# Designed miniproteins, single chains, continued (4): the designs that were tried, part 96

Each design is a single chain, and the fold is of that chain. pLDDT is the mean over its residues in the fold that is shown.

## One batch from the design tools (miniprotein)

Design m15540
Fold by ESMFold2-Fast:
Structure m15540 (fold): chain A 74 residues (1-74)
Amino acid sequence: MIDEALEALEAGDVEKAKEYAERAKEELRSSITPENRSELLFAIQGLEEAIEALEEGDVETAKRSLEAAKEILS
């Protein structure tokens, strides 16, 4: 989902990028366990920041937030 959001931004499709980011957020939210809670909450926060940046038209901030969330999950 995050890679697909980044690809959509490279293609200039902000709407698609937002859809993928929102799907990634919900997927992570449903995957929280006591063991991975901190990692997934940081990734979810990054996705929330990316979605907000996309709503404001700040593609550069959105890209950085998506890349940060991807790094946390790697």
Scores: mean pLDDT 81

Design m15541
Fold by ESMFold2-Fast:
Structure m15541 (fold): chain A 84 residues (1-84)
Amino acid sequence: MAAAEAELEAAFERWRALAETIADPAERALALAWLERYRAAALEVLRLVAAGRLDEAAAAEAAALAELEAEGRRVLAALAAQRA
């Protein structure tokens, strides 16, 4: 589990670095905020799995996916609006 958590953190760090290349501060902030929420949700699911609480992990994943889908749509809309 610790190895999976480390790999996930490494992936998020790479995505964070990419998001920081966004020139507009407002769009960059939106992308970084969404990425942090995604990271927090993913780590919570991993913690539940590590504790052997698989049903709770599945429920948390389902809830997180719904929230992240909504957030992702907002971030994509904001990034698309860069070109107006």
Scores: mean pLDDT 72

Design m15542
Fold by ESMFold2-Fast:
Structure m15542 (fold): chain A 65 residues (1-65)
Amino acid sequence: MTLEEAKKKLEEGKKLFEEGKYEEAAKKFRDSAMILEELGLTHEPLYAEALEGLGKALDKIKELE
């Protein structure tokens, strides 16, 4: 797994979130965060963005249930 793969997952998650596909967006944000955790990059801004995106997507899923 690479930083570039994590960044790609984050961007895909952002696009899915904008399209209202919150469950798919949450999966992409989670994948990005997991890759960054495996790489030990948890103090990087990219990790914070992935966690924030995941939280927002999960909140939206809860609102729509």
Scores: mean pLDDT 82

Design m15543
Fold by ESMFold2-Fast:
Parts: structure tokens; sequence; C-alpha cells
Structure m15543 (fold): chain A 71 residues (1-71)
């Protein structure tokens, strides 16, 4: 499960690098479904929303990431 979550996280990062922010969001959401405690997936999701200019949504996901990994 975590291995498949990590693969979706990698595909999300690839989409983010290519400027395909909506596709990146889809992959990061899949990663979260597979491993809901993965703080990195929430952080990456926040970055993708920030790239789309959805600042309020980005802040929401960054806060979730911090809740899961405060250290």
Amino acid sequence: MKEEAEKNLEKGREALEKGDYETAIEYFQKAIELDPDNAEAYRELGIAYLKLGKDAEAVRWFKKALELNPE
C-alpha cells in the first residue's frame, strides 16, 4: 500500500514539474487515499493548489501536513 502510494506521489511530482497541476492534484489525492498519514503527499497537494492560484485550499493542505509531521 505505501509503495503504491509512493508511486502515485512520484507521478504527481512529474506532473507538477511539467506544469500539469490538475493531474498532479489527482495523483497526490490517490497517494493520500492509499496512505492517509503521508504528510509529504498533503504538502505536495498544497504546492499544486498554490501553483493553480488556489491559496486558501493550499493553506488547508499545508496545515494538514503539519498536523501529521510537526517535527
Scores: mean pLDDT 82

Design m15544
Fold by ESMFold2-Fast:
Structure m15544 (fold): chain A 75 residues (1-75)
Amino acid sequence: MEEEERELRERLRRYLVSQGVPEEEAERIAELAAEALRARREGRLEEAERLEREAELLFARAAFGEEGVALAEAR
């Protein structure tokens, strides 16, 4: 369980860094994704959706700035 979260976090961080996201921001996004996975496993679907959305907003901000955040929030 924790190993699966760690694997997801590590893979996502590596992918984001390869896309030009700064390592610190990539790690934060990956951590949110791992927490969302944990929340889903525990049946906390509302929290999982919030964590997923927060990760998406951080990625949009890192990749596209303020305009990206507005687009992600509209979804």
Scores: mean pLDDT 75

Design m15545
Fold by ESMFold2-Fast:
Structure m15545 (fold): chain A 78 residues (1-78)
Amino acid sequence: MAEEYLELGKYYLEVEKDAEKAFRYYGLAAQQYLQQGKLEKAAEVLEQAADVYENELGDTETARLLREQARALREKAK
């Protein structure tokens, strides 16, 4: 379920420090929310992932890409 993927993403980023695996699970969570038609929820997941990449990894480029994807989803939700 989308919530399980989000929790796994947080686990890999915060505990394992595995940014690649975390990114995959955040992506799966967002994708599942998209399949449910929950565009705003998908955008929220990507924004949360962006904050963690910026603050935990100093990866501002990945954070920027995630925020751009989230904005596109929010625009579609309107």
Scores: mean pLDDT 79

Design m15546
Fold by ESMFold2-Fast:
Structure m15546 (fold): chain A 56 residues (1-56)
Amino acid sequence: SPEEEKLRSETDAEIQRRADELAREISDPEELKRRGLEVTKEAQEELDKKIDELRS
């Protein structure tokens, strides 16, 4: 649906924004990778909840 597409697009933009912020703050590549994966997972879980709410 258009609403789900908007949420997915917004989530992708937020993940990218947060990844860029982490890259500026974290110089250790292993920590950067680990935190980047955590941010992506959290954002995906939040997206799934929002999509479920739209279907309710």
Scores: mean pLDDT 82

Design m15547
Fold by ESMFold2-Fast:
Structure m15547 (fold): chain A 75 residues (1-75)
Amino acid sequence: MENLRRSLLEDARAALARFRAETGKDVRALSKEELDEALRELARRIAEETGLSESALFSTLLFQVRFALNELKEA
């Protein structure tokens, strides 16, 4: 079960690295409002490129990024 948390953290770190590569912005430096806007822009671009649901992509990205930020902000 602890192994699942480690896997999720690695996936979250990969998502943060991907976010920086795609948007040029560092998630840790963004406010909640700036983060929401940047994730919406990213989700829209990925949806247009992949044909996946923009809403589903936004929800997934927001969940992954929030999970990573919560782990990083724990201290």
Scores: mean pLDDT 71

Design m15548
Fold by ESMFold2-Fast:
Structure m15548 (fold): chain A 62 residues (1-62)
Amino acid sequence: MSPAQRAFQRVTAEVQAALDAGDVARARAILAEARATFTDPALQAALAELEAWAEAEIARRA
């Protein structure tokens, strides 16, 4: 697995952990930081999908 794929997996795990803790602000902050750091178009597309999933999960839990 590439370093970029491992970084994306860590972001995914951190977002999931923040949402499981009920910390919506932290989950959004993690995603914002990832947007600032990921410049690879494929990772940007994957990140957009993760953001959509996270917002749907936030709405489902509310």
Scores: mean pLDDT 82

Design m15549
Fold by ESMFold2-Fast:
Structure m15549 (fold): chain A 55 residues (1-55)
Amino acid sequence: SVLDTINTILGLSKEDAVAYLVEKGVPEEDAKRIVELIYSGNVEEASVLIQKYLG
């Protein structure tokens, strides 16, 4: 789920979170964007991008 993905990212370093998303099939630029959005507290925009790639 989107919530499980966000919780996983919050438990990882920024570098490890990007790698995690790329391994799941998220393009590197969008993986970096998702991590930045979560770290800045913009959970709504991050959730939209997570759903786009991971359902």
Scores: mean pLDDT 86

Design m15550
Fold by ESMFold2-Fast:
Structure m15550 (fold): chain A 62 residues (1-62)
Amino acid sequence: EAEELKERGLAAIEAGDFEAALAELQRLVQMGHLEHAEEVAKALLRAGAPVERIAAAVQAAK
């Protein structure tokens, strides 16, 4: 499950779909899968996603 969310997030980044990747990041944080969430967040930063959007997704997790 966590691995699938991470893989979907990374695939979305490769496709240029940052909205989908941010949604997967938020789900990973919400579920407590922080190591997987960190991998997706680092990939988003590497791909040029704004740090403000990454931070917002993390903060929005419940």
Scores: mean pLDDT 81

Design m15551
Fold by ESMFold2-Fast:
Structure m15551 (fold): chain A 58 residues (1-58)
Amino acid sequence: LIAQLSDPDPAVRVAAARALGESGDPAARAPLRDVMLTDPSPEARAAAVEALRAIGAR
């Protein structure tokens, strides 16, 4: 799942970010933060923000 955040397909990165948010895995916080700050896709960045909120709410 974390490895899929580096996928060349932005749709795969969005799906991975959502799944990581649902899993609540704190190890995903740093990779998701990287996506939020550096990903060229605004959809992937938005998905990373929502995933980080979901993880932080747990």
Scores: mean pLDDT 78

Design m15552
Fold by ESMFold2-Fast:
Parts: structure tokens; C-alpha cells; sequence
Structure m15552 (fold): chain A 98 residues (1-98)
């Protein structure tokens, strides 16, 4: 499968691991923003946070700053209070790595 091929590339190149996790996290964050159902939005936001946390082990300072801006934008745009609270907490955790 394409997922198995992606995992093989991740194991060979740590830099590719960060890139794949960042793309996956951005997809989940976008899904959280467009989801009308609060529980669905929260699940996607939780997935995004976990993917970005894993990616943060391999991120440059510039990538961390971009991730922070993405979470800040998402927290401002989300109509769901629980999603906003989750993203604000993730922002504080990511700031500790800067």
C-alpha cells in the first residue's frame, strides 16, 4: 500500500518523517475547521495535535513558527469551543520548544 511505502521512506529519512507528519497534521487541522459536528471537529483537532507533536521532534524553528501560526489561525476560525481550547493548549506546548 502507499501507506507502507510512506513508512519505509520515513524509516530511511528522518527529515521525510517530519514532512509527512506535517502534511497529515495539516489535513486533520483543515478537517477540524470544516467539520460542522463538534465531536467530529474535536477528533480531527486531536489527531492534528498528535501529528504535530510527533513532527515537532524533527522540526526546524521556522517550521515550528509556521505550525504555531496555523494553530493560532485555526483557534480563531473554529466555531467549536472545545477545539479552540485544545488548540490553545497545543500552542503553549509548542512555544516551549522555541
Amino acid sequence: SKLEEARKLLESNPEHRAAVLLVAGDIELTAALISKDPEEALRHAQAAVELFKEASKYMSKEDLELALKRFQDAAERSPHPEVRELLKKAIEELKKKL
Scores: mean pLDDT 79

Design m15553
Fold by ESMFold2-Fast:
Structure m15553 (fold): chain A 92 residues (1-92)
Amino acid sequence: SDALAQELKDMLLGLVKEGYRVTAEVEGGTLRIVIEGLSTLQAIGVALQFIGLGVDGLEVKTRLEGGRLTVEVGGLTPEQAQAIADAVAAAR
């Protein structure tokens, strides 16, 4: 939904503003997000926020690897995914 796309965008822009390294790229039918500079507790908290978006209707896959969180998000339109990727790039 438009509301879930906006919530995802706001969450990612908030992480950029907090000083984390955030990249977001459209790959195939999914938005691939990489967040770096997280402590273990911060990574768990952020992963739970993404899982919440999955419960609400997005297709979310998460992987934790040290201080790096990788998230793949499906269920967005191509236009929503690209707009989010562009907004993240413009914020950094």
Scores: mean pLDDT 84

Design m15555
Fold by ESMFold2-Fast:
Structure m15555 (fold): chain A 69 residues (1-69)
Amino acid sequence: MQELLDKLAEAIRAGDREAALEYARKLGEKLGVPEVAESITRMALAQVEAGRVSPQQAADAVRRNLSSM
């Protein structure tokens, strides 16, 4: 699980949206909440695209939220 979480955070930092959503789905399936994990990741990516947060801030927020589940 931690390996998927780390890969998700790195994909967000790299701006690789397709990889980020793929890792979010895989992690969410492991957690039993695939829709929640994907939703959190999509929201974080949308904030980056809107210029409201940096990719690093988005990656850290997603990592904290999903690691707490």
Scores: mean pLDDT 81

Design m15556
Fold by ESMFold2-Fast:
Structure m15556 (fold): chain A 59 residues (1-59)
Amino acid sequence: AEAALRGRLDAAAQLLASTDFPISTIARAVGFSSYSTFSRAFKKRYGVSPSELRAKLKA
């Protein structure tokens, strides 16, 4: 469901902000089978890739 996908992406964003886990580990933890699918869905929702968001949060 779209709502479930949205919640999973929001959980991933919080993990990117609050932890140093590898992005591939976060993608798997929130239920994505591939990093590519996760990155595309994340960028569609937030306008930036997961790696770009992490870079901004660590700068």
Scores: mean pLDDT 79

Design m15557
Fold by ESMFold2-Fast:
Structure m15557 (fold): chain A 70 residues (1-70)
Amino acid sequence: MDSPYKKEIDKLLEEAGKKISENPEKAEEILKETEKELKKLVAKAPEEEKKELTDYVEYRLKMAKDAIEA
């Protein structure tokens, strides 16, 4: 099953999504702050998981940015 770090990543992104929904004009600022926190979280993960988690974060952030542009 997914690592505990993926669950924390999902939680941070869900919280960011709620904030963006409440104030879309701050979406870019919220997303930048969330990206910083996600990178800190990945840095704490075991080396074996870092690649998978980095790819996952990059994918999720891309989807979030695409949604903001729409």
Scores: mean pLDDT 79

Design m15558
Fold by ESMFold2-Fast:
Structure m15558 (fold): chain A 56 residues (1-56)
Amino acid sequence: MEKLEKAIEEAQKVIDEHPQMSREELEKRIREIAKKYGLDLTPEEIFKLYMEKEQK
C-alpha cells in the first residue's frame, strides 16, 4: 500500500522539520497527512508504523 508509506515519510519530515512542535500540533499534522492520502488511520497508528520502520 504505497499511500501508507508516503504518509509515513511525510510524517517523518514534519517531525524532522519541527522537533520542538507540541504533541497536540504533531498529532494534528499527522492526522492531516493521513486524510491527504485517504487513510483512515489515527495519529497513533501512523506513529507506530513510523517507529517500526525506524527499528528495522
Scores: mean pLDDT 70

Design m15559
Fold by ESMFold2-Fast:
Structure m15559 (fold): chain A 95 residues (1-95)
Amino acid sequence: AATDAAAREAVRLLRERKPGHAVSIGSGGDHTLTVEAGGVKATASISRDKDSAVAGVVMLENGRPVGALAGASWATTDAELDASTSVVRFEPEPA
C-alpha cells in the first residue's frame, strides 16, 4: 500500500538516525501509521483529494519536533502514492 511504502522510507531514515535501535510500526487508523525507534516517533499520514494525494511524516524525539519528511504530491486518477518516486527530505519544524 502507499502508506506502507511511506512507512518503509520512514523506517529506513530512522535506522540511519538511530542505528542499533529496534523499530516498531503501528497503525494509527484513518490512513496513518506510526514508526518508532530509540525515542523518535514518526507519524505517516496520507491526505487525499479527488485527483491528488499528499503523504507527510512528522518526527518527534521525546515529544519535541525534530524534523519532517517532505510531502509528496501529484495528481492521479486513483490518488495512488508510490514512495519510490517521491522526494523525501528531513526538514526542521517550523520552517
Scores: mean pLDDT 51

Design m15560
Fold by ESMFold2-Fast:
Order: structure tokens, then C-alpha cells, then sequence
Structure m15560 (fold): chain A 114 residues (1-114)
């Protein structure tokens, strides 16, 4: 069974930085496209960034230059590093794993920019 354990988030000042972390067990991360999504209450999940097994990175234009997505394959851990945070970046951040085997979502991590 695939399990995604997440940490990070909380309340941060505008212009601040944070790291969101997602540790994965029961799956080989090198076989998945790793993605992050943001969701605000009553709204659909919005794409943030993805990293493919070949190392290709896609970042949504609103986050361009302000985030880094990375994976430590030895630790089976996904990171989302954010800087120069804006109030619009507030929301619940969720990791997703995509493969031919299926799609898996972690729990949400709350981020509040004040």
C-alpha cells in the first residue's frame, strides 16, 4: 500500500519562505510523475509544479522563479521550496503521484501567508 506522509506549512509572513515535504513509502518514486497542487476552500485543485522521472520540470507561471520542486530518491522524499510568498499563495497544498499504475494523493498541508 502506497503511503504519503507530509510535513511543513503553517503561517508565514508575505515575502517569507517555506519548505513542504512529502515522504513516500510502498512505491518507487523514480517511476512516478510527482506534482504539487494548491486548493482554496470551495475551489478545485490548481496546478503548482511537476517533476517527471527524466528530470523535466514544469512550473505554473504564477510560481515561476519563486519555487523549486525536487526529489531525493534515496530518501523517497519530495520537496516544494517556496520563496517570496504572496497572500494569493495561501491554501492547502497536496502532493500527487502519477503513473500507469494509478494516481495517488497525499493529505493536504495548510499554508497561510499574512
Amino acid sequence: EIKITQSGGGTVPEGGSLRLTGKVSGADLSKFVVSWFQQKPGQPKRFVASLTPDGSVLIHPRYQGRITISVDYAKQTVYLDMRDLKKEDSGIYTKALFSSQGTYFGEGIEVTVV
Scores: mean pLDDT 83

Design m15561
Fold by ESMFold2-Fast:
Formats: sequence, C-alpha cells, structure tokens
Structure m15561 (fold): chain A 93 residues (1-93)
Amino acid sequence: SEKVEEAAYLGILATAMRRLGHDELAGELERLFKKLYTSLSPEEQKKVSEMTNAAMPAVLADPAAVAREAATRLSSSSNPEAAALAKRALAAL
C-alpha cells in the first residue's frame, strides 16, 4: 500500500531528522505521520510499525544517510504535503 510506505517513511524521516537536531522540521513530519497513521486500518498500522522498527538500527547508525534515503523517496510522493516536507529535509541535510 502506498499509504503504508508513505506513513512508514515519514516516521523514519521524522526520527532521523530529530536525531540530527532538526527539531522544528521533525515536529512537522511527526504531525503529518500521526495524521496519516491514525487514518490507517489496524493491519496497515501494524505494517507501518514493522517497517519503522526494521529501519531503527540504520537510523541509530547513520541518521543522515537514512534521512536522505527516506526524504528522496518521499520527495516524489503523490501526497503534496509529504513531498514538500521531504524536499525541505533534503535542503536541511
């Protein structure tokens, strides 16, 4: 599901940007993540949690590289708010 991938990458990007000290942008990413996540079914929410948990070791090891990858993926999102926040993240890196 595109919505599951979008929510997961938003959560991953938010965590990585917060670890890099970009607190304001991380907060905006977290707000969009929460909005999308709460609109998902329980099964889709479980898939988002599985994807975000799988990404955590990489986020801890190299938050900048993970942020760049997640933001690159989200920059082409069909959700214009997600794409705009992702482009701002790339500019901040």
Scores: mean pLDDT 90

Design m15562
Fold by ESMFold2-Fast:
Structure m15562 (fold): chain A 86 residues (1-86)
Amino acid sequence: MELPAGDLSDEEYKEKVRKILEDFIEKHREYLTPEQIAEVRRIIEKIPEMSRDEVENAVARILQLARDAGIPADEILEFARKIESL
């Protein structure tokens, strides 16, 4: 089942979150250590197996890693808003 807008299925939500996370990490990889990138990539790989609540917790954890890595707060906020708008 495919929805063009409005309510997303859990599978569509997770797929969009994965893409947003992968794009965010790729764009800001210069701030991240190889170990941090590997940890985030492992989280992203597991997203399809997660519940929606677990995905939200994983996103919060990645945002914390981004803050700790020194990614600018404005960039983190914009990223968070992209996920929230799903």
Scores: mean pLDDT 78

Design m15564
Fold by ESMFold2-Fast:
Structure m15564 (fold): chain A 58 residues (1-58)
Amino acid sequence: MDPETLRLAAAIATGRVSPEDLERLRRGEYSPEQREAAVELAKKLTIEQARELLEKYS
């Protein structure tokens, strides 16, 4: 899974979608497949794992 999808998943899981992630979503830079994968991954991430991913990819 690409880093952009991982970062989006972590942001969704923590409820902390960054302004940068919102801008990318608005511009359609995420495919429907990437968005679906991010949502599914967000359901499987622990809060701790999601925080680590946000720190590494932000």
Scores: mean pLDDT 72

Design m15565
Fold by ESMFold2-Fast:
Formats: structure tokens, sequence, C-alpha cells
Structure m15565 (fold): chain A 74 residues (1-74)
């Protein structure tokens, strides 16, 4: 359901702050998938978290995934 997807988005936003870059990468990639299929499920908080990651994450793979997710929302 949409509610289940919205709860997944909330958990993925938490994952974007994980100390493990592979966890942050997985979260950003899954948010990109959700943004393509269900852009309405991407909360304002998720957009702001993705913007922060795209600008500031030390791992260029994670930054790239966040940029792709943001592009999919637009």
Amino acid sequence: SMEEIEEEVKRLVEGLSDPDPDVRLAAALRLAEIAREHPEAISEEAVEALKDVAKNDPDPRVRGAAIVALDAIR
C-alpha cells in the first residue's frame, strides 16, 4: 500500500545518516527507485535529506545516487 511505501521512505531517510557508506548508498538507490515509481511517496523530509546527502556526503557514489533520486522526483 502507499502507507507501507511511506513508512519504507521514513526508514530509508534514517539510512541516509548511517555511518556505513554502503548503507547510505543502498538507502539512496532505493529512494531513487521509489521516486521513479511513486514520486508522491517521497516526503518533504526525504527531499531535504537527499539534498543534504547530494551536497555533503563524503562518498561520491552516495552523492551520485542522491542526485539521481532528486532528478527522478522532478
Scores: mean pLDDT 88

Design m15566
Fold by ESMFold2-Fast:
Structure m15566 (fold): chain A 70 residues (1-70)
Amino acid sequence: AELSSNPAAQETRKAVEEALEEAKTLSEEELKELKEIFEKAKAEPVTPEERKKGVYAGLLVELKELLEAE
């Protein structure tokens, strides 16, 4: 089965679903801010917290671009 009842799998699934919903509702202004966060996070070594924020921002940007490609 694709689904699993363990907490780790549920957390991952919810994170993906939330990211997709966030990407769908992103305005151009919000998308611009996320791109800036992502670029800053990858430009230089940052704290683990900033890195996680940058990775999530990059994911949202990529998802938004995929949705716009439709």
Scores: mean pLDDT 71

Design m15567
Fold by ESMFold2-Fast:
Formats: sequence, structure tokens, C-alpha cells
Structure m15567 (fold): chain A 57 residues (1-57)
Amino acid sequence: SMAEEKERERALENIRKAAEKYGLSEDDVQRIEELVRQGKLEEADREAMRLYLEKAS
């Protein structure tokens, strides 16, 4: 659906921004991408937010 595709696109954009801003490791990026591929968009977003907060500390 369009809503599902939009959420997936948003998750990938958030990963890109975090990688650039906070220097996320390749392993962290791969883990989040795997969640996105599995359709676990909410889990992917939560994991990304957790990493953003860790790096911001």
C-alpha cells in the first residue's frame, strides 16, 4: 500500500540521517535495514531512535 511504502521510505531516510549525523556503525545500519525488509517498521524506528540517543549522549 502507499502508506506502507511511505513508512518504509521514512525509515530508510532516518537511517541515512543518523548514519551521517552520529556515525552509526555498518552493523547497526544493517540491523535496522533488516527490520525494514521484514516489515517491522515500528521496531526499526524504535531501534534507530535508541541508537540516536546513545550517540547523542
Scores: mean pLDDT 73

Design m15568
Fold by ESMFold2-Fast:
Structure m15568 (fold): chain A 64 residues (1-64)
Amino acid sequence: MKRILLAADLDREKALAAAEEYAKKTPVDRIVLLPTVDEEEALRRARELSEREGAHVGLLGTGG
């Protein structure tokens, strides 16, 4: 099963750095950056991505 990490933050560089740090400890197949601080939007996008690709989706950087 694919593992995807969804990193949500308005600061793209901050989101990417946090996602790469996480990926060093927990292997993931793909990193997706989402420019939002809305936790509900991030959760909705994570659910959509999980259903569409049949993947386990982790959420990082709640953007709050």
Scores: mean pLDDT 76

Design m15569
Fold by ESMFold2-Fast:
Structure m15569 (fold): chain A 83 residues (1-83)
Amino acid sequence: LLEEAAELAEEAARLLEEVDPELAELARELAEAARAGDFERAAELLREIGRRAEGLDLSDPRVREALLLVGRAAALMREAQGR
């Protein structure tokens, strides 16, 4: 679960690298938090990613795919936390 969540977050970071490098960095930090089992940090990073995503061009399929991957990573982390 946590390793799978980290892999999804890393894939999201790769998709975002040329679109929004700062958001790509947040996605990489999310992958690190997932591997560490740091649920508090992951929750903070997910809120930051969500806030930044409001300013993105959702017509870009890379952006939509990356946000879907982040959402899947969040779901796996919630499952690992027992929710």
Scores: mean pLDDT 81

Design m15570
Fold by ESMFold2-Fast:
Structure m15570 (fold): chain A 59 residues (1-59)
Amino acid sequence: SAAEEIEAARRALEGARAATSRAQALTVKHEAEKLYRESTSEEAKELAREAIEAADRVA
């Protein structure tokens, strides 16, 4: 559902912001990329994109 997609994307964004190592950032980035590709909710895609960008700053 859209709510589940949005919740998953929000968790990915929180994970990206909390990442303190390259390995953690890459793990979050891969999950966020999967969410961006598979989500049907535009809000979830936007949050997933932000998670990818945040992870890239750490990685």
Scores: mean pLDDT 85

Design m15571
Fold by ESMFold2-Fast:
Structure m15571 (fold): chain A 88 residues (1-88)
Amino acid sequence: GKAEAEKFIEEPVKLAREAKRLFEEGEPLEEVEKLLKEAEELSKKLKELLEWWRKNNGLGPLVEKIEKAIKETEEIIEEVREKKEELE
C-alpha cells in the first residue's frame, strides 16, 4: 500500500543518515562505506522506479517524494565521502 511505498522510498535516506552518524561517531571507514554503497544502490533503484512510474502512470502522487529522497540520499553520500577523502 501507500505506507509500504513511503517506507521503501525513505530506506536509502535512512541508510545514508546512518552512515553519516557512524562516520561522526568514529566508526571504521569500511563500515561507513558499506552503508553508503547500500544507500547508493537503493537510490539507483528508486531512479529506475521513478522512470517506470512516469512512463506507466504519468505524474503520480509519490513522484515528488521519490525525487526528494533521491536528492537527499545523494547529497548525504557526497558529503560523507568528501569528508572521508580529507582523512585519507
Scores: mean pLDDT 80

Design m15572
Fold by ESMFold2-Fast:
Structure m15572 (fold): chain A 81 residues (1-81)
Amino acid sequence: SDAADTAEAAARAEELAAHLEALIAQVAAEHGLSEAEVAELRALAAAIVEAAKARDVAALRAASEALEARLRAVVERGLAA
């Protein structure tokens, strides 16, 4: 049912939120991110979680691409320093 599909999407989104928070914490520790940079990554992660809850594939893709681009920029900055 649509309600069951929504509940399952919500459960997956909760798991995704936990994994993204762990990833952000790890990246922040390894790359010395500021509190403002961590807040930016958390905002992008929140957009992914909300898109997943909404079952909005286009929004999920866009939000995931935005987070990936920001994480890539962090890694590239670290390598250039």
Scores: mean pLDDT 82

Design m15573
Fold by ESMFold2-Fast:
Structure m15573 (fold): chain A 86 residues (1-86)
Amino acid sequence: GLPLAFLRLEYESLLKEIEEGKVFTDEEIDARVARARANAHALLDTVYELDGLSEEERQQGHAELDAAIDAFREELKKKVEEYKKK
């Protein structure tokens, strides 16, 4: 979906910076992820309002989005540690 596509673009941008030698702190990753999270949830709300989904379905979608974002955050932090040694 569009929110996951948006998150993937932010993930790819951050990964490129890490691969090019930028060493992010955990706090910097958390800040970038927090901004992406807010934007992705806002986009998801807009899509759900247009599609006329129930509040329960919207809550489930937001929970699934948060789980995906948390997985991306953990992966980015691992990539920073991996590339810091190269």
Scores: mean pLDDT 78

Design m15574
Fold by ESMFold2-Fast:
Structure m15574 (fold): chain A 80 residues (1-80)
Amino acid sequence: SKKEKYKKTIELIEQVAEVLRRLGREDEADFLERMAKNLKAAYEKGDFSKADYLIGQARDVLRALAEEHPEVRELIEKAE
């Protein structure tokens, strides 16, 4: 369902933020937490166009982070 897809994406972003925080990457963790909050707000408001756009942005950011951080790549692979 749409609700399940949004929830899984938000949970993945939050899990990646926790990993980055443990690695001392506070700015990157803060950025992802803001992204998860914005995605959740858009979804709860029923703004699915904005929510879908934010999911696309989140996936691009997560892919870039996975290239820099093996721990992030492992987490994303486990979420598949």
Scores: mean pLDDT 83

Design m15575
Fold by ESMFold2-Fast:
Structure m15575 (fold): chain A 84 residues (1-84)
Amino acid sequence: MKYYEEGVKLLGEGKYEEAVEKFKKAIEENPDFAEAYFNLGVALLELGKYEEAIEAFKKALEIDPDFEKAKKGIERAKGLKEED
């Protein structure tokens, strides 16, 4: 889980592109890691990559259908995409 932890730290520091790379590494090690897909979506959302963020949140929901934060992430990303 080292890549996931590094990604969360980078996300908190506003280093979104570096966070994306770490979450992608975490997913490479564990493709069923719903939290890594969720945080990948959050980082992509902060970068204005709304469609990619929606896809990441959808992947989190495919792995964990009860992941309420991922559902809210999709709603937020769709709202921001319509504004921009």
Scores: mean pLDDT 85

Design m15576
Fold by ESMFold2-Fast:
Structure m15576 (fold): chain A 78 residues (1-78)
Amino acid sequence: MKKLKELIEKKYKENYEEDPATVTLFKSLVESEVSRGADLEELIELLETNSVKEVLAYLISKVLTEAVDKALEEEEKR
């Protein structure tokens, strides 16, 4: 947790002046992933190797894909 928390804060501070809305959403989505029990080592690697916008795009795509998959699964059960 310490490394992940420090990395989130570092990226938040470094990018806040450029795009505060995107960085705020980024922090919220990463914290949401942590609270859902995401693999912390995979999150750390993702944050170290990708820009804030790339991480945000990945997390949004993941959430949307999971929501679509759930909706399709529910329709198939009907």
Scores: mean pLDDT 75

